# Designed miniproteins, single chains, continued (6), part 10

Each design is a single chain, and the fold is of that chain. pLDDT is the mean over its residues in the fold that is shown.

## One batch from the design tools (miniprotein)

Design m20333
Fold by ESMFold2-Fast:
Structure m20333 (fold): chain A 98 residues (1-98)
Amino acid sequence: SDLEEARAKVEEAIRYLEEALELYKKGDLESARKYAQEAIRKLGEGANLSLDTKAQLKLATAMQYAREGIKNPDKAEEYLEKAIEYAKEALKLIEKEL
């Protein structure tokens, strides 16, 4: 179903965001940016597959925080932690509809 595919895409995005956060903490900005960009793509795919407006909004917010993390390396940890938080909240909403 679209919801099961949305769940899988959001779970993938969370893994990529967590890896990006780890890489930023280690100072590997180039790899961190790559993982964060892939996470944004997967969050967008999850949003397109979701029928829940609240989940779509939380995914859009997660994407915005991930983009801000890429743009502001000095605050990347804070922004990526927020991106992960909102992505996980979206995942909970998607899972309730399964």
Scores: mean pLDDT 88

Design m20334
Fold by ESMFold2-Fast:
Structure m20334 (fold): chain A 81 residues (1-81)
Amino acid sequence: SQEEILKLLEEMKEAIKNKDLEKFIELATRISKLLNEAKLPEEVKEKIERLLLQAYMYALAGNEEKALEAIEEAEKLIKES
């Protein structure tokens, strides 16, 4: 459900803050699976997947602020859908 995806995105923000990249990857995999099953427009799903990749890349680079912004943009897209 969209509510489950939002919960996992909040957990992903905590993983970023804790610098837990293993947990981030676990959560991203779970979100991707739920996203494929969600009743969302395909373009929205693709944009969320790109935002998760951007968040991962920023987290790897140590840019916590931009990583969190990417997750918050993904949350907004789901809430507006």
Scores: mean pLDDT 87

Design m20335
Fold by ESMFold2-Fast:
Structure m20335 (fold): chain A 75 residues (1-75)
Amino acid sequence: KKIFVKFPDGSTEEYEIKNIEEAIGLILDLQGLALERGKDFKLINEATGKEIKTVDELLALPDGAVLELVLFPLK
């Protein structure tokens, strides 16, 4: 299935998620981008306004789901 992630700069990136390993890969890529900026991140489902907190929640999203990437400072 395809998932879209909207970045803080307004760009949107497409991800193909078929299994747990690809879902983990997406999370690690986003974590790396956030850490490079000295920040942490949250993924918010735009349709529901709810945070995606687990790999299982990411895998349960419908095809074409749009997530908002929110960057925030580390505590």
Scores: mean pLDDT 76

Design m20336
Fold by ESMFold2-Fast:
Structure m20336 (fold): chain A 106 residues (1-106)
Amino acid sequence: MKEKLIETLREAAETARKASELVQEALDNPEKRDELMTKAAGLVAGALTRLIKAAEEMGPEYQKIVELAREGLARVMKALANGDPQGLVDATRELAEALEKAIKEL
């Protein structure tokens, strides 16, 4: 049902917002930076993996949501790999905004 996809999108958007806040804390706490960035990226990866599965199970008309989630995950993982906390804040914020827009278009 479309409602399950909308709920999963909302959960992913909320997780991306929480991840952005966690990475913002990493900017203020260099001693916990790697731990907080890894935790934030892991939360987003889990939420996006669930979103991809939910969208794929609904059919090919939701491929745009699968692509949005995969692109968002790639940006988050790239920022983590580069050790870039500001880039990770930006990636998680932009992901949350894109997911919130996708909900309005459903």
Scores: mean pLDDT 86

Design m20337
Fold by ESMFold2-Fast:
Structure m20337 (fold): chain A 71 residues (1-71)
Amino acid sequence: GSVPPLSEEELQHLRKQAEELEKKAKELYEEGDKAKKEGDFKKAQELYSKASSIDSASGILRSVVENSLSL
């Protein structure tokens, strides 16, 4: 569907939020890897699950920004 154009300030805000979520997801993946190396598979699974959810949210925000720039 047609999306109304977002302002430059709105696009910049969404871009910063996506970047922050991406950084948090990366940190959680790294913590999960450490937990896995220590044999705490339960903690690793929880951290990977959280990272995946945050990464998906970041991807949605990035898609909104890119689609707005393409319009």
Scores: mean pLDDT 80

Design m20338
Fold by ESMFold2-Fast:
Structure m20338 (fold): chain A 60 residues (1-60)
Amino acid sequence: SEAEERIDRALAVAQTVVGADDQFLLTMLKVVKVKAEEKGDEEMVEAAEKKIKELEEKLK
């Protein structure tokens, strides 16, 4: 989806430009989800939740 692609690009930039680790990326994704919920952007909420679950699995 468009929202998933936007999240993937933002995460890639955070990792490449500022050297963000997986814990910081997880925190960013949780903030993105909260902001999307405030706007009623269901597609962005679903995309962020999917990425949060993927990253949480990696951190186990």
Scores: mean pLDDT 80

Design m20339
Fold by ESMFold2-Fast:
Formats: sequence, C-alpha cells, structure tokens
Structure m20339 (fold): chain A 66 residues (1-66)
Amino acid sequence: MDAVADQTYADLLAEADKLVAELADDPVKGLQLAMFKAGDLANAGDDATAVGAARAMQELHARAKA
C-alpha cells in the first residue's frame, strides 16, 4: 500500500541524511552509499517497498546533481 512506500521512502532518506552527516567533508560518497542501499532495496523489494525505494533513489540522484 502507499503508506508502506511512503515509509520506505522516508526511512531511506533518513538513512541518507545520516550518511551525509557522517561524511560531511565527502557528501558525494555519503549520497552514493545511500543510493546503493536504495537501489538494492528497489531491486530486492516486493511491491510497495520497491516503489518507495525507487522514489528515494530518484530524490537522492537529484540531490547528487545539485
């Protein structure tokens, strides 16, 4: 359901923020690691989880370009 996708999206973005904060002087590497985790979950997820993870990947990709 959409709520599961939204929760997965929120959880992955929170993990990304944590990784970027931990690698503050190398935020690109933090974003790359977060994108790797989101991509893995999107490929391994079933339905709503995969949708949420794919949306998180799109957001992280946009942040990496900014």
Scores: mean pLDDT 74

Design m20340
Fold by ESMFold2-Fast:
Structure m20340 (fold): chain A 110 residues (1-110)
Amino acid sequence: MKEYLIEIRIRFGGRNTEEDARAALEALVALAKALGGVEAEGRLIRGEPRVTPESLAQAAANPEGSPYEIELEVRVRAESEELAEKVIELAREVAAGFGALRVEIKVEEL
């Protein structure tokens, strides 16, 4: 069987983003695993606005006004196209439910 790799990146912003992003990550991984024939893993990634001297200075100048954007990254291996489609729908539903700023989904045949 051809396996499918689904890479899901969901971006959250605001003051409570870390809690919302973590809840979304846990929900998405659990729902994907519940489909059967699916391996799912994920992580939270802090947006790195602090990787340049300019962005560090900006963060220091505005410590109250600029929460980090938090991105969740979930990688799912699905045994079929039908399972891959179900994972994509779950990712969109979870993102919408938790008020995500952006959703990016990439699908690759393995």
Scores: mean pLDDT 70

Design m20341
Fold by ESMFold2-Fast:
Structure m20341 (fold): chain A 70 residues (1-70)
Amino acid sequence: SAAFEEAKAKAEEALREAEKNAEGNEELLKKIEELKKRLEKAKTVEELLKIALEAGTEEGILLIKRAVGL
């Protein structure tokens, strides 16, 4: 649905923001790259939530909030 694609786009934006904040941290940048690839393939809200959980505490919360338009 259009709403899902919009939520997914917001989640991608949240990961891009996390990537900027991770500047200079090679391990975190690698993890964000992996999460971005998983997000590209995500087809359900459940998959978006799983990706957010793997992103960690603060980053996971931001991803969920942006994905649902908060």
Scores: mean pLDDT 68

Design m20342
Fold by ESMFold2-Fast:
Structure m20342 (fold): chain A 72 residues (1-72)
Amino acid sequence: DEELLREIRAIVEEVERLRRELEAPPPETLELLEEAVRLALRPLTENVGGLEALRLLEEARRLLEEARRLAE
């Protein structure tokens, strides 16, 4: 599923961008970024597709947004 792979890539790339740009992030921010990547990659590591994969990506995006808020 090309769309699923594209969405996973987008989340991972955003996490990598934030890790690069944050000079001294709080531990909580780093934990959220790490969990977001884990959730985004679960469709690939656990061979999960369909609606469940989309739900995992939605949760990953939620954690990513929370990490951005805490990094402020």
Scores: mean pLDDT 80

Design m20343
Fold by ESMFold2-Fast:
Structure m20343 (fold): chain A 63 residues (1-63)
Amino acid sequence: GAEILAAQRTLAELGLYDGPIDGVYDDALAAAVREFQRRFGLPDDGVLDAAVRAELERIRAGE
């Protein structure tokens, strides 16, 4: 869905994801989410939950 595409784009812009921007949640995206969580002080479970999506949105907005 749109949430996965948005996460892939933001993580790719941060240099954390180098896989395809295809809207599919795969192992490469899960690894990128876990790395993002670790860097921003969130639990590194690889789950693209509301807290992770909110933090990605904050970063994308330049805050």
Scores: mean pLDDT 80

Design m20344
Fold by ESMFold2-Fast:
Structure m20344 (fold): chain A 58 residues (1-58)
Amino acid sequence: SVDAAAEAAAKAALLKLQGKDEEAQKLAEEAFKKNKVSDEEADEATKRGLAIAEEVAK
């Protein structure tokens, strides 16, 4: 589902903030594929997750 993809994207963004970019990318890709989200849904989830992580990191 999009919600599960968005949650994974937020966790991946958090990992990127910690410098674990490779781990973050694997987490996001796995979650998007398992939830069978469309490319548009995956992009939306990623944008939402990144925006939330950036706001929290301020």
Scores: mean pLDDT 72

